# Designs tried in a protein design run: designed miniproteins, single chains. Part 51

Each design is a single chain, and the fold is of that chain. pLDDT is the mean over its residues in the fold that is shown.

## One batch from the design tools (miniprotein)

Design m1766
Fold by ESMFold2-Fast:
Structure m1766 (fold): chain A 83 residues (1-83)
Amino acid sequence: SAVAEAEEEVRRAAQAVVDAFLAGDSEAFRRAALEMEEAVRRLGEAKGLSPEETEELLRRVAQEVQARIDAALGLPPQPAYLP
């Protein structure tokens, strides 16, 4: 289904952000972050979410990515930053 495909795209894009950060590749990180945002937007469309609900989904995915990066680096949980 379109939803299942979009969910897989978000999962892969989020992993690419983590991988690029841990590799120290700033250009790959920037590209992966933009691809993740686009994947979340497509998932929101596939699920019929409002723009506000899609923005909240993006925040959650970004927080999960940051938590994975922090865990991989052995860092404690970081406080949320204001946009």
Scores: mean pLDDT 83

Design m1767
Fold by ESMFold2-Fast:
Structure m1767 (fold): chain A 85 residues (1-85)
Amino acid sequence: MVATVTVTDANGNSATVTVAAGQSATVTVAGVTVTFTVTGDDTSLTVTASADTSATVTVPVGESKTILVIANGKLLTVTVTVTPA
């Protein structure tokens, strides 16, 4: 399974990364960087988004969930979608 992570800022800028279980990835939107760490199994992935704040979400396969993080004083919307790989 893979997590597709989309980060969107308040100005409509977005960036997307795909990350597998046991891996980490970084997304930069409008000069602001968020690090993602993904763990999980064949039924769900747990994604931790880290910036000035951190948030963790567990997403079952075939579902999407949204979390919020703050990076450099900016509120970012993080959408996580988990698909079979």
Scores: mean pLDDT 82

Design m1768
Fold by ESMFold2-Fast:
Structure m1768 (fold): chain A 95 residues (1-95)
Amino acid sequence: MEEVLEKFEEIEKLYEEYRKALSSTDADAQKRVDELREKLRPYLDELIALVDSYEPKTEKQKEGKKLIEKARELGQEDHVLYLAVELMKEIKDEE
């Protein structure tokens, strides 16, 4: 649990930087988005594995897990990352 918490904080920080880069109008914004996407890619697989191993306790968590599965089927990697981060935040808030 402690290792998962430490990794999640790092993933959340990278994801927030990614969101800021997406909202940026700077000339280098697209390059930063691409660099952050590549850094987040291994964490996306790790987040999905964590979500898949977690037994949802609330209807909101169950819905989140279903939304992630649907986004994965549609190949929406950016949306899968968003949904996985949001679900992990919900799981942490309910400890």
Scores: mean pLDDT 71

Design m1769
Fold by ESMFold2-Fast:
Structure m1769 (fold): chain A 95 residues (1-95)
Amino acid sequence: SMEEILSKLEEAEKLWLEAVSKLTNGNGVFLSFERNVFDALRKLIEEKNYDEALEGLDQQIDLARRWAQNNPELKELYDRLIQTLEDLKKLIRES
């Protein structure tokens, strides 16, 4: 359902913002930028533009993998984030 997809997106956003906050010591500019990225993904999902939403999620997963490699101290958080994004993609594909 749309509600399940949006709930999983909110979970992913929370984990992403936690990772960015830890990496940037809570820098508001970076946090605002990342919130805008997730707002754009939310809009695509709400408009049922699932192909573009899936492409955007693939880009976020690729970024999370690169950030996990560059920041091994945050690897566990990024692994949870990547899994949450993969679960979100599965929910969208099953819609």
Scores: mean pLDDT 86

Design m1770
Fold by ESMFold2-Fast:
Structure m1770 (fold): chain A 59 residues (1-59)
Amino acid sequence: MEKGKEIILNNKEIAESVFKGAKAGDKQKMLENAVKAAERLGLSEEDIEDVKKYVEEAF
């Protein structure tokens, strides 16, 4: 849980992607945008999964 939040806060591009999805009220779009941003930044599969879990639990 904490690791996913820390990754989002330390990566502005991921944070912005999550924020845009949150404004739309579409949790599925938030997840897709967060994963795509993390993949573009070259994050590991483990880090991407931590981001995904945080978004699913926090929103």
Scores: mean pLDDT 74

Design m1771
Fold by ESMFold2-Fast:
Structure m1771 (fold): chain A 76 residues (1-76)
Amino acid sequence: ELKDLLDPSQVTINTFRKYSTDEQFQKYIDLLKKRGRLMGLKRRARLDGDAEKEKQLEEEIKKIDEEIKKLIEEVL
């Protein structure tokens, strides 16, 4: 059941909080905040026509998604 929630979009904050330590939960929230900022910057780069910046931000978002996934796998 919990092993099926390895995708960051499928894991609720409440579910993660139930099984995580305070340090793990803080790391999770920090990663979500960083991801949100990068998504905003990626949208701006797309609107500005900056394909190089959009691609760089997309790679950074992918790295954050992998970190979130690993953290979820460690906790759940």
Scores: mean pLDDT 76

Design m1772
Fold by ESMFold2-Fast:
Structure m1772 (fold): chain A 72 residues (1-72)
Amino acid sequence: SMADREEQESLRVMLENLEEQIKALEEKPTKSADEEKRLEQLRIAAEVLRESIERGRSVRDAVQEIVARLRE
């Protein structure tokens, strides 16, 4: 459906934005402890988004899974 295509596009845009943030942090020659923690959180969120795209999850379900993994 058109709604399913819009959900998949939203997930891809979210993933692209996270990958840009990850790249910016990875390119820093020295990182603080807070920046290292943020990088780990962004990597986890990106992995969940990739999995969600492959599985055809909704945006809602993808966001819930990100929140669940970040609490661990």
Scores: mean pLDDT 86

Design m1773
Fold by ESMFold2-Fast:
Structure m1773 (fold): chain A 103 residues (1-103)
Amino acid sequence: VLRELSEEEREEALEQIRRAEELARKAAEAAKRGDKEEARRYAKEAQEAAAPALDLVTVSSDEEFREEAGRRLAETFRLLAETYEALGDELAALAARILASAG
């Protein structure tokens, strides 16, 4: 059931999305360098930040917020999927691709 988010919930979701985006970029860059351990650590942190934001975005009744935040989350999960593929983690990559395609 969709509901109106409080201002605090909206701000928290956007901050978690920003954090997830930054961590996902760091994970991708670490993977490109062959630093698999650092890439996995950043990818995990990005998912941990994205999860509560996804919950808030999916219950929001604000269509403009859902479109903007949903697009940003989808891009973050797409980057995580590419990162996990580069790391040889096919199951984690599949899970991230499913989340990226959720609309």
Scores: mean pLDDT 85

Design m1774
Fold by ESMFold2-Fast:
Structure m1774 (fold): chain A 84 residues (1-84)
Amino acid sequence: AAPPPASPETVRLMRELEELAKKIPGVKSVRGLARGDRAVLTIKADSPEAAKKAAEYLKKHFPNVVDVTIDEEANVVTVVARAP
């Protein structure tokens, strides 16, 4: 079944986060998913330091970021943001 559509504001938030994350040095890839009022980004970094830097940068620039998880072994950051 097709996933339920996200709100236009959630999709916009997801796209803004993806574009910003892609510009962070050391970020290799970004995958976004938007559903309802939540945007989830999976960010692959080239090092644990780059992963931490990406997480801190997104938290600083997006007050809508509600949760951040860092997998230092895989250098993956999962960012959850909530649209207003």
Scores: mean pLDDT 80

Design m1775
Fold by ESMFold2-Fast:
Structure m1775 (fold): chain A 78 residues (1-78)
Amino acid sequence: AAEARLQALMDEAVELHRKAKTALENGDVEEAIKYYEKLAEVLRQAAELARSIPGWEDLAAALENGVKEVEKKIEELK
């Protein structure tokens, strides 16, 4: 089911975000960038899934904005 897949993607996104923040706190900028890049990929998958489901337009837009914010964070860290 799409809902179960979305939940799995969001759980993965939460874990990747936590790992990225921990890497930054430890001064491991390159490691943090790798986790943020993985986070952006997972959020893109979640956004694409949400965009394919009628009625999930607001969620899809929110996830698409999430991708943009993560990509912006990656550029700021380079």
Scores: mean pLDDT 88

Design m1776
Fold by ESMFold2-Fast:
Structure m1776 (fold): chain A 67 residues (1-67)
Amino acid sequence: EKLKEEIKKKAEEYVKEKYPKAKNIKVEVLYIDEEVAKLLVTFELDGKKIEIGIEIVDGEIVKVGEL
Protein backbone atom coordinates (compact mmCIF):
# COMPACT_ATOMS: atom_id res chain seq x y z
CA GLU A 1 0.00 0.00 0.00
CA LYS A 2 2.71 2.53 0.95
CA LEU A 3 4.84 1.44 -2.03
CA LYS A 4 1.89 2.11 -4.36
CA GLU A 5 1.39 5.60 -2.87
CA GLU A 6 5.11 6.44 -3.17
CA ILE A 7 5.10 5.35 -6.83
CA LYS A 8 2.01 7.50 -7.50
CA LYS A 9 3.66 10.46 -5.76
CA LYS A 10 6.83 10.04 -7.83
CA ALA A 11 4.81 10.08 -11.08
CA GLU A 12 2.83 13.15 -9.90
CA GLU A 13 6.05 14.99 -8.97
CA TYR A 14 7.52 14.19 -12.40
CA VAL A 15 4.49 15.76 -14.12
CA LYS A 16 4.61 18.83 -11.84
CA GLU A 17 8.32 19.35 -12.62
CA LYS A 18 7.95 18.90 -16.40
CA TYR A 19 4.58 20.71 -16.66
CA PRO A 20 4.33 23.27 -13.82
CA LYS A 21 0.88 24.44 -15.02
CA ALA A 22 -0.62 20.93 -15.09
CA LYS A 23 -3.99 20.62 -13.33
CA ASN A 24 -6.18 17.68 -12.25
CA ILE A 25 -3.30 15.18 -12.24
CA LYS A 26 -4.65 11.63 -11.95
CA VAL A 27 -2.38 8.59 -11.57
CA GLU A 28 -3.67 5.07 -12.28
CA VAL A 29 -1.60 1.96 -11.57
CA LEU A 30 -2.02 -0.38 -14.56
CA TYR A 31 0.47 -2.97 -13.30
CA ILE A 32 2.64 -3.43 -10.23
CA ASP A 33 4.88 -6.22 -8.95
CA GLU A 34 8.05 -6.46 -6.84
CA GLU A 35 10.26 -4.71 -9.42
CA VAL A 36 8.08 -3.00 -12.03
CA ALA A 37 5.19 -0.53 -12.02
CA LYS A 38 3.32 0.72 -15.10
CA LEU A 39 1.24 3.85 -14.67
CA LEU A 40 -1.22 5.90 -16.69
CA VAL A 41 -1.04 9.61 -15.81
CA THR A 42 -3.78 11.94 -17.03
CA PHE A 43 -3.67 15.72 -16.55
CA GLU A 44 -4.87 19.00 -18.04
CA LEU A 45 -2.56 21.59 -19.57
CA ASP A 46 -4.09 24.83 -20.91
CA GLY A 47 -7.51 23.16 -21.18
CA LYS A 48 -6.19 20.10 -23.06
CA LYS A 49 -6.30 16.56 -21.69
CA ILE A 50 -2.91 14.83 -21.88
CA GLU A 51 -2.19 11.16 -21.16
CA ILE A 52 1.26 9.68 -20.58
CA GLY A 53 2.51 6.23 -19.68
CA ILE A 54 5.23 5.94 -17.04
CA GLU A 55 7.26 2.81 -16.31
CA ILE A 56 9.12 2.52 -13.00
CA VAL A 57 11.73 -0.18 -12.32
CA ASP A 58 13.35 -0.56 -8.89
CA GLY A 59 11.89 2.79 -7.82
CA GLU A 60 13.28 4.74 -10.81
CA ILE A 61 11.45 6.17 -13.82
CA VAL A 62 12.86 4.31 -16.86
CA LYS A 63 10.31 5.13 -19.58
CA VAL A 64 7.85 7.93 -20.30
CA GLY A 65 5.64 7.96 -23.40
CA GLU A 66 2.80 10.17 -24.60
CA LEU A 67 -0.38 8.23 -25.40
Scores: mean pLDDT 80

Design m1777
Fold by ESMFold2-Fast:
Structure m1777 (fold): chain A 95 residues (1-95)
Amino acid sequence: MTLEELEELLKKISNPAVKEAIALIDVYGDKTGKLEEALEEIGEIIEKYLAGELTDEDMLELAKRIALELARASGFTPEQLAIVEKRIDEAVKNS
């Protein structure tokens, strides 16, 4: 999956918390040099979500897990990881 293809798929996602979690994966994936691998995994998850095989909650948990794993691999401290998690949780609450 390319970044442009990801942006087109994101336009089909109505839940702003899911969009935020996926955007964080894109940012942190680039920092780790694992962006291509992350995009392939995200693409499969998005396809299942759009097909109705995953709930909004399932999609959020998967996207959040991947984003936090990539942030940790980027050398984020526990304090910085807590900020990332808070951002995702705030997006969920504001949905």
Scores: mean pLDDT 71

Design m1778
Fold by ESMFold2-Fast:
Order: structure tokens, then sequence, then C-alpha cells
Structure m1778 (fold): chain A 91 residues (1-91)
């Protein structure tokens, strides 16, 4: 996806470590493909880091801002589904 490549570039320009850049792009790709979100705490921290970089003006691309907003919405929906599933299994 060109959007994910633009994200990788923006993170590189912002000085984010290569390991973290690869992790963030891979996780966002998985979420966008509708895969079950593995390790929600790590994905949450990744999204928080991207949000902070946008707020600091280190990531200025509107396409990246839209991607982060979309992922935040998907992550929130996955959290709600996971909580509902846990409640049903504990009965």
Amino acid sequence: SELLERLRRALEEAGVEEYLRRLLVSMLEGILEGKEAPDLPVIQKAVELLRELIERGEITAEAVRRLVEEVEKLLEEEKKKAEEARKKRLE
C-alpha cells in the first residue's frame, strides 16, 4: 500500500527507530486487513506514539493523519469486541 509506504517514510523522517517503524507499519496493515488484533497493549502504544508525533508536527501528511484516525477507530471497536467476548466466556 502506498499509504503504508508514506507512513514508513514519515516515521523515518521523524527519527523513529527502524524496529519500531517496521512494527508500527506491520500492525497497522494487520488492523486494516481486518485481522484479529494480537497484543492490544503494543498496538495501543504504537497508535499513541503516532498520535504524539502528529500533535508535535513531526508528521504533517494528511494521509497519515487519516490512517491513524482510522486505526484508532478500528482498535476501539476491537477492544469492545474483546471485552464482550471475555464476559460471555466467564459465564
Scores: mean pLDDT 67

Design m1779
Fold by ESMFold2-Fast:
Structure m1779 (fold): chain A 73 residues (1-73)
Amino acid sequence: GREVVEKEIEKLRKELEEMIERGESWEKIEEKFTEKNKEFHKKYSSSLSYIDLMLWIAESTELLLEARRKLRA
């Protein structure tokens, strides 16, 4: 359960970091985050524990906030 969340978070982290390095807009970052979050919930919300789902919410939100901080210096 948790390993799946950690793997998906690492994938999201890399994708967001690559987008920031390319100078993508905040709108593109939000769009990518929204699509990934929607895909994660559609695929895993019925199969993962409550704790694992909360871990995804916490970690993915922190990645989005970090991306925002890096773009809005």
Scores: mean pLDDT 83

Design m1780
Fold by ESMFold2-Fast:
Structure m1780 (fold): chain A 72 residues (1-72)
Amino acid sequence: MEEVEKAVREEAKKAAEKTGLPFDEVYRILREALKGEEGRRALADFAARHTPEQVAAIANAVLKVLEKAKEA
């Protein structure tokens, strides 16, 4: 669990730097993405409010976090 949380924070920092979005917002979206159906709704809302480049950066961060969560 702690390793997954660390991965979320690390990927959120990288995505925030790439997109110019606030760390807290990126961190929240990555955490919500891990919640299945709730995560899908949160990601859809995020995608509707942001640019394609920002959405792509967040999607890549989500995939990296999910890969680590699957291993844990």
Scores: mean pLDDT 76

Design m1781
Fold by ESMFold2-Fast:
Structure m1781 (fold): chain A 97 residues (1-97)
Amino acid sequence: AAPSSAELTAALRALYEEDPEFRELLEEMGKKFEKILNDKSLSKEEKQKLLKEIEEIAKRLLERARADPRLSPAQLAALEEFFERLLEYLREKIEAS
């Protein structure tokens, strides 16, 4: 098993169970992510606007995670890496469209 994957899963579950605002933000981010990938009617400019909104949500999610004393430094690092990779993936997808 990949340690970073297990750490990410543990961090997400802990935050999802204990923090309803984290859960709501994560769900909102997921909806915007799906819209960038699946809504073929969106212009490149509209996708860029959604990306900026996802970046702001990711920042808020990380701030909440950092404030949670239950998360280990490794779990926080895994979550930060996950969001950086997610945002890079979306930037590349929008550029290719």
Scores: mean pLDDT 81

Design m1782
Fold by ESMFold2-Fast:
Structure m1782 (fold): chain A 70 residues (1-70)
Amino acid sequence: EEEEKQKKDDEIFQAASDAATALVARWRAERGGQPLTPEERDRLNTEVARVASQAMKDKEAEIKKEEEKL
């Protein structure tokens, strides 16, 4: 049970990390690789927190749905 919980937690954290990385890459691409302004960095940090939180919830929902399918 504990090992299963750790695996699920790892998958949830990985999803959050992947979402954050993708968002940062997208913002940099939109800027043509230019550095972000302080205001843009603050907005990015806020969006990263939001996207990471949403990705964790989405992953938790996917895991629950898969468990219900079994």
Scores: mean pLDDT 77

Design m1783
Fold by ESMFold2-Fast:
Structure m1783 (fold): chain A 75 residues (1-75)
Amino acid sequence: SERARLEEERARALAELRERAAAARREGVEYSEEAQEIARRGAEILGPEFFEPVALAAQEALEAGEELGEPAPLL
């Protein structure tokens, strides 16, 4: 089913982001104010456990000079 597929794909992507965020935390990565604001909004939608993964993704996108969209579920 499409729902199960989307849940699995989302879980995989978020697990990878969580692992990267945990590694970045161990390396002492600092998030910009802009990345933290994006992460706060993401955590409000997805849950507080997604703050760190969203912050890392936002920080990387901002440093690359790319526009970052909110990681909303496909509903």
Scores: mean pLDDT 70

Design m1784
Fold by ESMFold2-Fast:
Structure m1784 (fold): chain A 77 residues (1-77)
Amino acid sequence: SLEEAVRLLKEAIEAIKKGDYDTAVELLRQAADLVPDPEVRDQVEAFLKIAEHYLKKGDYDMAIKVAEAALELVERA
């Protein structure tokens, strides 16, 4: 559900802030799958791939900002 996707995205952002990057990646992937609108889901998946890229690079500030942008997109859907 959309509400569940929002919850998982918030948990993923908190995981990044705590340094639990493996959990964050898993939560980001799960959140994208729960977005019911296919067009919004595709946009969210694109943002989350960018966030995952920044996590792999060690740019945690950018990863959080991109994940927060994905969260805003899901919350308005």
Scores: mean pLDDT 85

Design m1785
Fold by ESMFold2-Fast:
Parts: C-alpha cells; sequence; structure tokens
Structure m1785 (fold): chain A 58 residues (1-58)
C-alpha cells in the first residue's frame, strides 16, 4: 500500500501525501514511483517539516 511505501517518511508527511494522492485519484502504478521520488528527497522533506513545526508553535 502507499502507507507501506512511505513508511520511511514522518507521519505528518505520510498523512498529507496520502490525502493528496486520494484527492488526485492517482492510479496504483504511479504510487511506487511517487514513493521513490519522495524518499529520494527525504532530507528536504524533513527540513520542511521542521520549519512547519517551528511556526506551528509560534
Amino acid sequence: SLEDLLAGLPAEIRAFVIGMVRQARLPEERLAPLAEALLGVRDDIDAMLAVIAEFARA
């Protein structure tokens, strides 16, 4: 499943991506390439999440 493919991402990012995929109605064959691309930019995702968390508390 997409949740399993994205297990390496933070929970908030996984939930966000799953919501976006559901809205976009992506076909199953696009899910693995999407997960690979997102895991390939994991450091950037983690940095973005850290910034969001910082501002969410301010």
Scores: mean pLDDT 72

Design m1786
Fold by ESMFold2-Fast:
Structure m1786 (fold): chain A 61 residues (1-61)
Amino acid sequence: MKEEKIGEAARALMESVRNGDEVAAEQAKERLKKLLIEEYGWDEETAESAVRVVERLGRER
């Protein structure tokens, strides 16, 4: 259940970055960060680092 939500948020971020939709990308970043903090208890700095990695993967493919 938690893993499914994280996977969905990560895919949404990668797709938004691929499509060049800056608004959707920012919303997806916030959603993924919030899920990492709330569901897994990650600190904000660690969650932000993970979001940056997912964003980079979306750009690199």
Scores: mean pLDDT 77

Design m1787
Fold by ESMFold2-Fast:
Structure m1787 (fold): chain A 70 residues (1-70)
Amino acid sequence: SDEELKREAGRVTGLDPEKASLEELIEALEKKIEEMKEKLQTLSGPARLVGEHELEELEKLLKELKSLKP
């Protein structure tokens, strides 16, 4: 649901999904994705594999949030 997507974005970005706009959640999530890509450059072994999976989930969440725009 829209609420579940917004709650997940809020959890990832630290924003309150009840108070943040959809645009604010999208912008914050895009910034978080950039930070995660930078962090992955410092990771190795199993930690890097987990981080790569997390990045894929964040990018999927971003696409789903953008689909909520009119």
Scores: mean pLDDT 81

Design m1788
Fold by ESMFold2-Fast:
Structure m1788 (fold): chain A 95 residues (1-95)
Amino acid sequence: SLAEELQATTSEEELKKLEEVAKEIERRGLSAREQAELLVETLPESKAAQYNAAAHYLAAGDYEKARELLKKAGLPEEEVEAIIARIEAEKAALA
């Protein structure tokens, strides 16, 4: 998966910062949107952070910001729309 590829290519320093963000999220009890904002603020140029932030925006229902971050993370538009369509279908199936 792309998430596995990003983990394999993410530097040790980026992983450490992502772990620090995860601990801060848990400590503060942040919402999905706030989690996404903190990831982008802490690691604005990290593809791994952009991908993770997009997942949180999708959970918050903010598909526009999720699209922007997935594209910045290097996904082609076809893959971005496929991810969004899958999440929308999963939510519809649980309704």
Scores: mean pLDDT 78

Design m1789
Fold by ESMFold2-Fast:
Structure m1789 (fold): chain A 80 residues (1-80)
Amino acid sequence: SKEEELVRKIETLVVGAMELLNVPDEVIEELVKKLQKLSNEEKLKLSLEVMDKLLETAPEELKDEVEKIKEEIEELAKKA
């Protein structure tokens, strides 16, 4: 469905942000496993919560890029 496609794009953006911040692959895999067990609504909520945490902990030089990814996720979430 269109909602499932939007949620998958959001998951891809969250993983991309985590990779940008050099989050260990093991931590990324744990998040992906958690997301797979959740409803689409819960996946969207958790994805935004993760982005908020990433933005809070991001180095100053990467904050603008992380914030841009978060804005893209928020726009996709509005369409889901």
Scores: mean pLDDT 82

Design m1790
Fold by ESMFold2-Fast:
Structure m1790 (fold): chain A 76 residues (1-76)
Amino acid sequence: MYSPVQSRGYLESHPDGSVEGRIDYTRADGSRGTVEVRAGRTPDGREFVEVRHEGDVSPDLLRTLEEFARGAIRRG
């Protein structure tokens, strides 16, 4: 299933360009999923974007979070 019925969470961009977020959501059938996003730079200065999920998560939500995180670290 692709569409969340209910979601709650946060997405935060920090002054150094790093991004952190977590969204918990519930599907129409009552099953739950969680999405976490982290983005920034590794200790050696390389950019990273990590989007992790558990349970059934919308592909559109995963893509939106990845694009947001990539944009934030490149503007910082």
Scores: mean pLDDT 69

Design m1791
Fold by ESMFold2-Fast:
Structure m1791 (fold): chain A 82 residues (1-82)
Amino acid sequence: AEKLFEEAEKLGKEAQELIKKQGPTPEAVQLFSRSARLAAEGLLKEGRPELARHVLREAGRWAASQGADDLAAELDAEAARV
């Protein structure tokens, strides 16, 4: 699980730097979503499915706010499967 959290933090920082330089681009939205998916996978490995669902739902809500409706639907579907 530690390696998944490290990868998630790395991708989250990359997404934050992209937003700082370019604004909320499709690339930055994809990186944030990938970070959330890795964090959720780590939480599932640690036996925390309720927190994994919460992370995915929050990421989906944020993606929808950026206009990434298809990605938001994918994240909501993943949360429902946890």
Scores: mean pLDDT 80

Design m1792
Fold by ESMFold2-Fast:
Structure m1792 (fold): chain A 118 residues (1-118)
Amino acid sequence: LEELGRELLAEAEPLAERLRDVDGAESARALHEELLRLALERAEEAGQSDEAIRRAAELLERAIKEGWSSEELAENLEPREYPAALAAALAAHRLLAEGKPVTAENIVALVEEARARL
């Protein structure tokens, strides 16, 4: 589980950099949706519940409002929570890109929408 969490973080970081360099919003969205799908598949393989995703969403809403660094966010997460936290972070990033409020409720709703495609 810890190794899978680290792999997902490593996958997220290069893909986030690629999203910044993508010329088209459609291509950026497609890459983001694929990464979110992979994060959700890993979270389900790890047996992570909707409660784990909700807790991660609440932590991310707080982190964004209070301007937390990646280090401060990591201090509040255990390795076993990384797949759920990654899925929530990807949902939060999409909300920011679309100009929508980054709330725990909106993060959870977007994650549930993504799960419908699994």
Scores: mean pLDDT 66

Design m1793
Fold by ESMFold2-Fast:
Order: sequence, then structure tokens, then C-alpha cells
Structure m1793 (fold): chain A 77 residues (1-77)
Amino acid sequence: VKAIGVGPDKEKTSAAVAEETGLSSSYGETPEQALNNALRNGHQAAGVQSDDVDKGVEDALKAARRLGINPERVIKV
């Protein structure tokens, strides 16, 4: 699972969440760009359904809330 930041604070958002959860980070100005950057860096494509992915997303959202970051700027892949 990857912590992907989107929007004005995308780089800091994804990095802070990744640091708190131990996930890798990726970012972009749009959801499509962030996904393409994740794929280019050897990350898994969006739409994969698994318990590990869901757990990672939940941990990332919890970390974002703890850090005062808007959870809607974190996307699961």
C-alpha cells in the first residue's frame, strides 16, 4: 500500500503519512498524475483489493488525522 498525496500539500502530506505508517509515498497535482507517478516508480496499480491494502489505507488515514492533515488528500493504490 502507498500513501499518495494530492493537492497543494501533496508532497508533505504523503511524506508525513508514510513516515508515520512505514508506507512508501508518491504524489502528484491530480489523482491521475499521482497514480501514474506511483506506477512509474514500480508501485501497484489502483483497484487491487486485499486485506493488506485495506489495512494500510486505514493506518494512513489514522496517521493523517493524527497529524492534522485532511484525509481526502490521501489516496489508496
Scores: mean pLDDT 50

Design m1794
Fold by ESMFold2-Fast:
Structure m1794 (fold): chain A 85 residues (1-85)
Amino acid sequence: SEELRKKIIELLRKALPNAKDSDIERLANYLIDLFEKDELLSKASDEFRLFSVEQMLPLIKELYEKNNGDIDKTIEGLDDLFNGK
């Protein structure tokens, strides 16, 4: 939902205050796509999806900083972890 996406963006922006708006939007889109494709999260409530984002924030921060703000490498790192690599 658009409201879920907006709340995810707000969480990501608070976690990554110096990140580019385009990077925040790309992370939000990746997380939404991940929830739709994940077998456990595809049927989860919006509240549970938001809770899941909050739990992932430290990892997202670490990957973004480790990759010097490279959004492509950050998403690749998240994708590798969540797809069992």
Scores: mean pLDDT 81

Design m1795
Fold by ESMFold2-Fast:
Structure m1795 (fold): chain A 80 residues (1-80)
Amino acid sequence: AMKKAEEMIAEAILKASEAGLEDLADAIAAGYARGMEEALELTTKAGEEQATTEEQRAIIEEVIEKVKKALEEYKKAKEE
């Protein structure tokens, strides 16, 4: 359960970085380090500030959904 959430966060960071969205990738990593609840907030804020192309917006939306799903898996892992 925890491993799945970590893998999803790693995939989100990689996808953002490969798209040239380094500020978004950094925000996801920082949010994860502060606790999963902050990961979605920081990811959303960075995405709003960084995307200017249609392709980047689509990637940001997908990355936000991955972080959201990772947060759900993390909460399930914590709830025994």
Scores: mean pLDDT 74

Design m1796
Fold by ESMFold2-Fast:
Structure m1796 (fold): chain A 68 residues (1-68)
Amino acid sequence: LTREEILAAIKEFDKDGNGILTDEEARAVLRSLGFSEEEADEILAEVSENGKVYASLLADAIVRKVES
């Protein structure tokens, strides 16, 4: 799973196109990339702030999760 594939998935679910996703949009990205609900919860706990998920932080967290 490449950083380009991760960013492409994020863009598909970023409805506003502003680089900020809702928790639900971020969960949809994670499900599309094959992550479990438990893995999605762990990633969202790290990157979600007051119901907002920055696309760049989400991408970085996913890269870390697949590398380690």
Scores: mean pLDDT 79

Design m1797
Fold by ESMFold2-Fast:
Structure m1797 (fold): chain A 62 residues (1-62)
Amino acid sequence: GADARIAAAPPEERSALLGELNVPATKAAHEVMKENPDLTPEQQSILAAPKAREALAAGRAA
């Protein structure tokens, strides 16, 4: 439960946020895992953060 703000959003917005935020972020995380399979989940998360941010920015443009 790290994103309490998103969880507190109204159901309509939460659904849209999950769609728009989750898809790019999940894609970025997947790419980091493919690129760095030997890293721990913690290290993968750290590397995924900037990638997820870039993906989110691209997703928001749509």
Scores: mean pLDDT 62

Design m1798
Fold by ESMFold2-Fast:
Structure m1798 (fold): chain A 95 residues (1-95)
Amino acid sequence: SELDEILQQIVDLIVQASISPPGVRRLLFEAIREGLRLAVELGATPEEIQEVVERAKKEVEKLIEQNKDNPEIVKNGKETIERTDEITKEILEQI
């Protein structure tokens, strides 16, 4: 479905943000916010939004664990998780 495609794009954007330079990551967070808003408009439930975000966070956490010896990857991954949680909370509070 169109909703399933958008939810998958949100996962991909979050993972991409975790490995992107700060300038690119900022643009990706804008795309994540827009994607989440669009998913809600298409009828995504809070539960579906949370499942998608948790799936994306799990992929980022896996990247952090695989790159534990690289401080930049660990920092970028953690910052991506924190920012994704903030955006998700803001979107869900507007429903």
Scores: mean pLDDT 88

Design m1799
Fold by ESMFold2-Fast:
Structure m1799 (fold): chain A 68 residues (1-68)
Amino acid sequence: MSEEERAQELLDRYMTALEAVDPADGAARNAVERAFFEEVQKNLSPELIREVVERYRAWVAELAARRA
């Protein structure tokens, strides 16, 4: 698996996990986000980390806007 494929796998996995969490459960959301950043920092280059984190944050912002 390439680093780019690993990045996409991580995004897909953690986006799915966060969507499954109750929007009111801040502790569960924080646990998912913390696990995501730990995995990303462990497995990806700094350049790809920036790209993946930016994409994740954009998706989280969109999800929050849809739930507001």
Scores: mean pLDDT 78

Design m1800
Fold by ESMFold2-Fast:
Structure m1800 (fold): chain A 83 residues (1-83)
Amino acid sequence: MSSDQQRNYQQFSDILNQKLQQYNQQQSDQQQRQRARDVINQMQSIMSTFSSDTVSMYVDRFRGMSSGQVISMGQVVIRGHRQ
């Protein structure tokens, strides 16, 4: 892996974890918090299947989205990957 590719993957992991923390702080339902953690964990597990450019695009997009929107988008991406 190139240093640039590693940097993009680290940024992706960082933004996902940041959005998860924000979501869990706003969410009082324990089951919904667990679901959000599962989504973020699955997104991180499939991260290596994305190109560096795709990862960079998601990082930029996720920065502008609410924590709930990131979790919802993560679920869509995971469903697409499992096909």
Scores: mean pLDDT 79

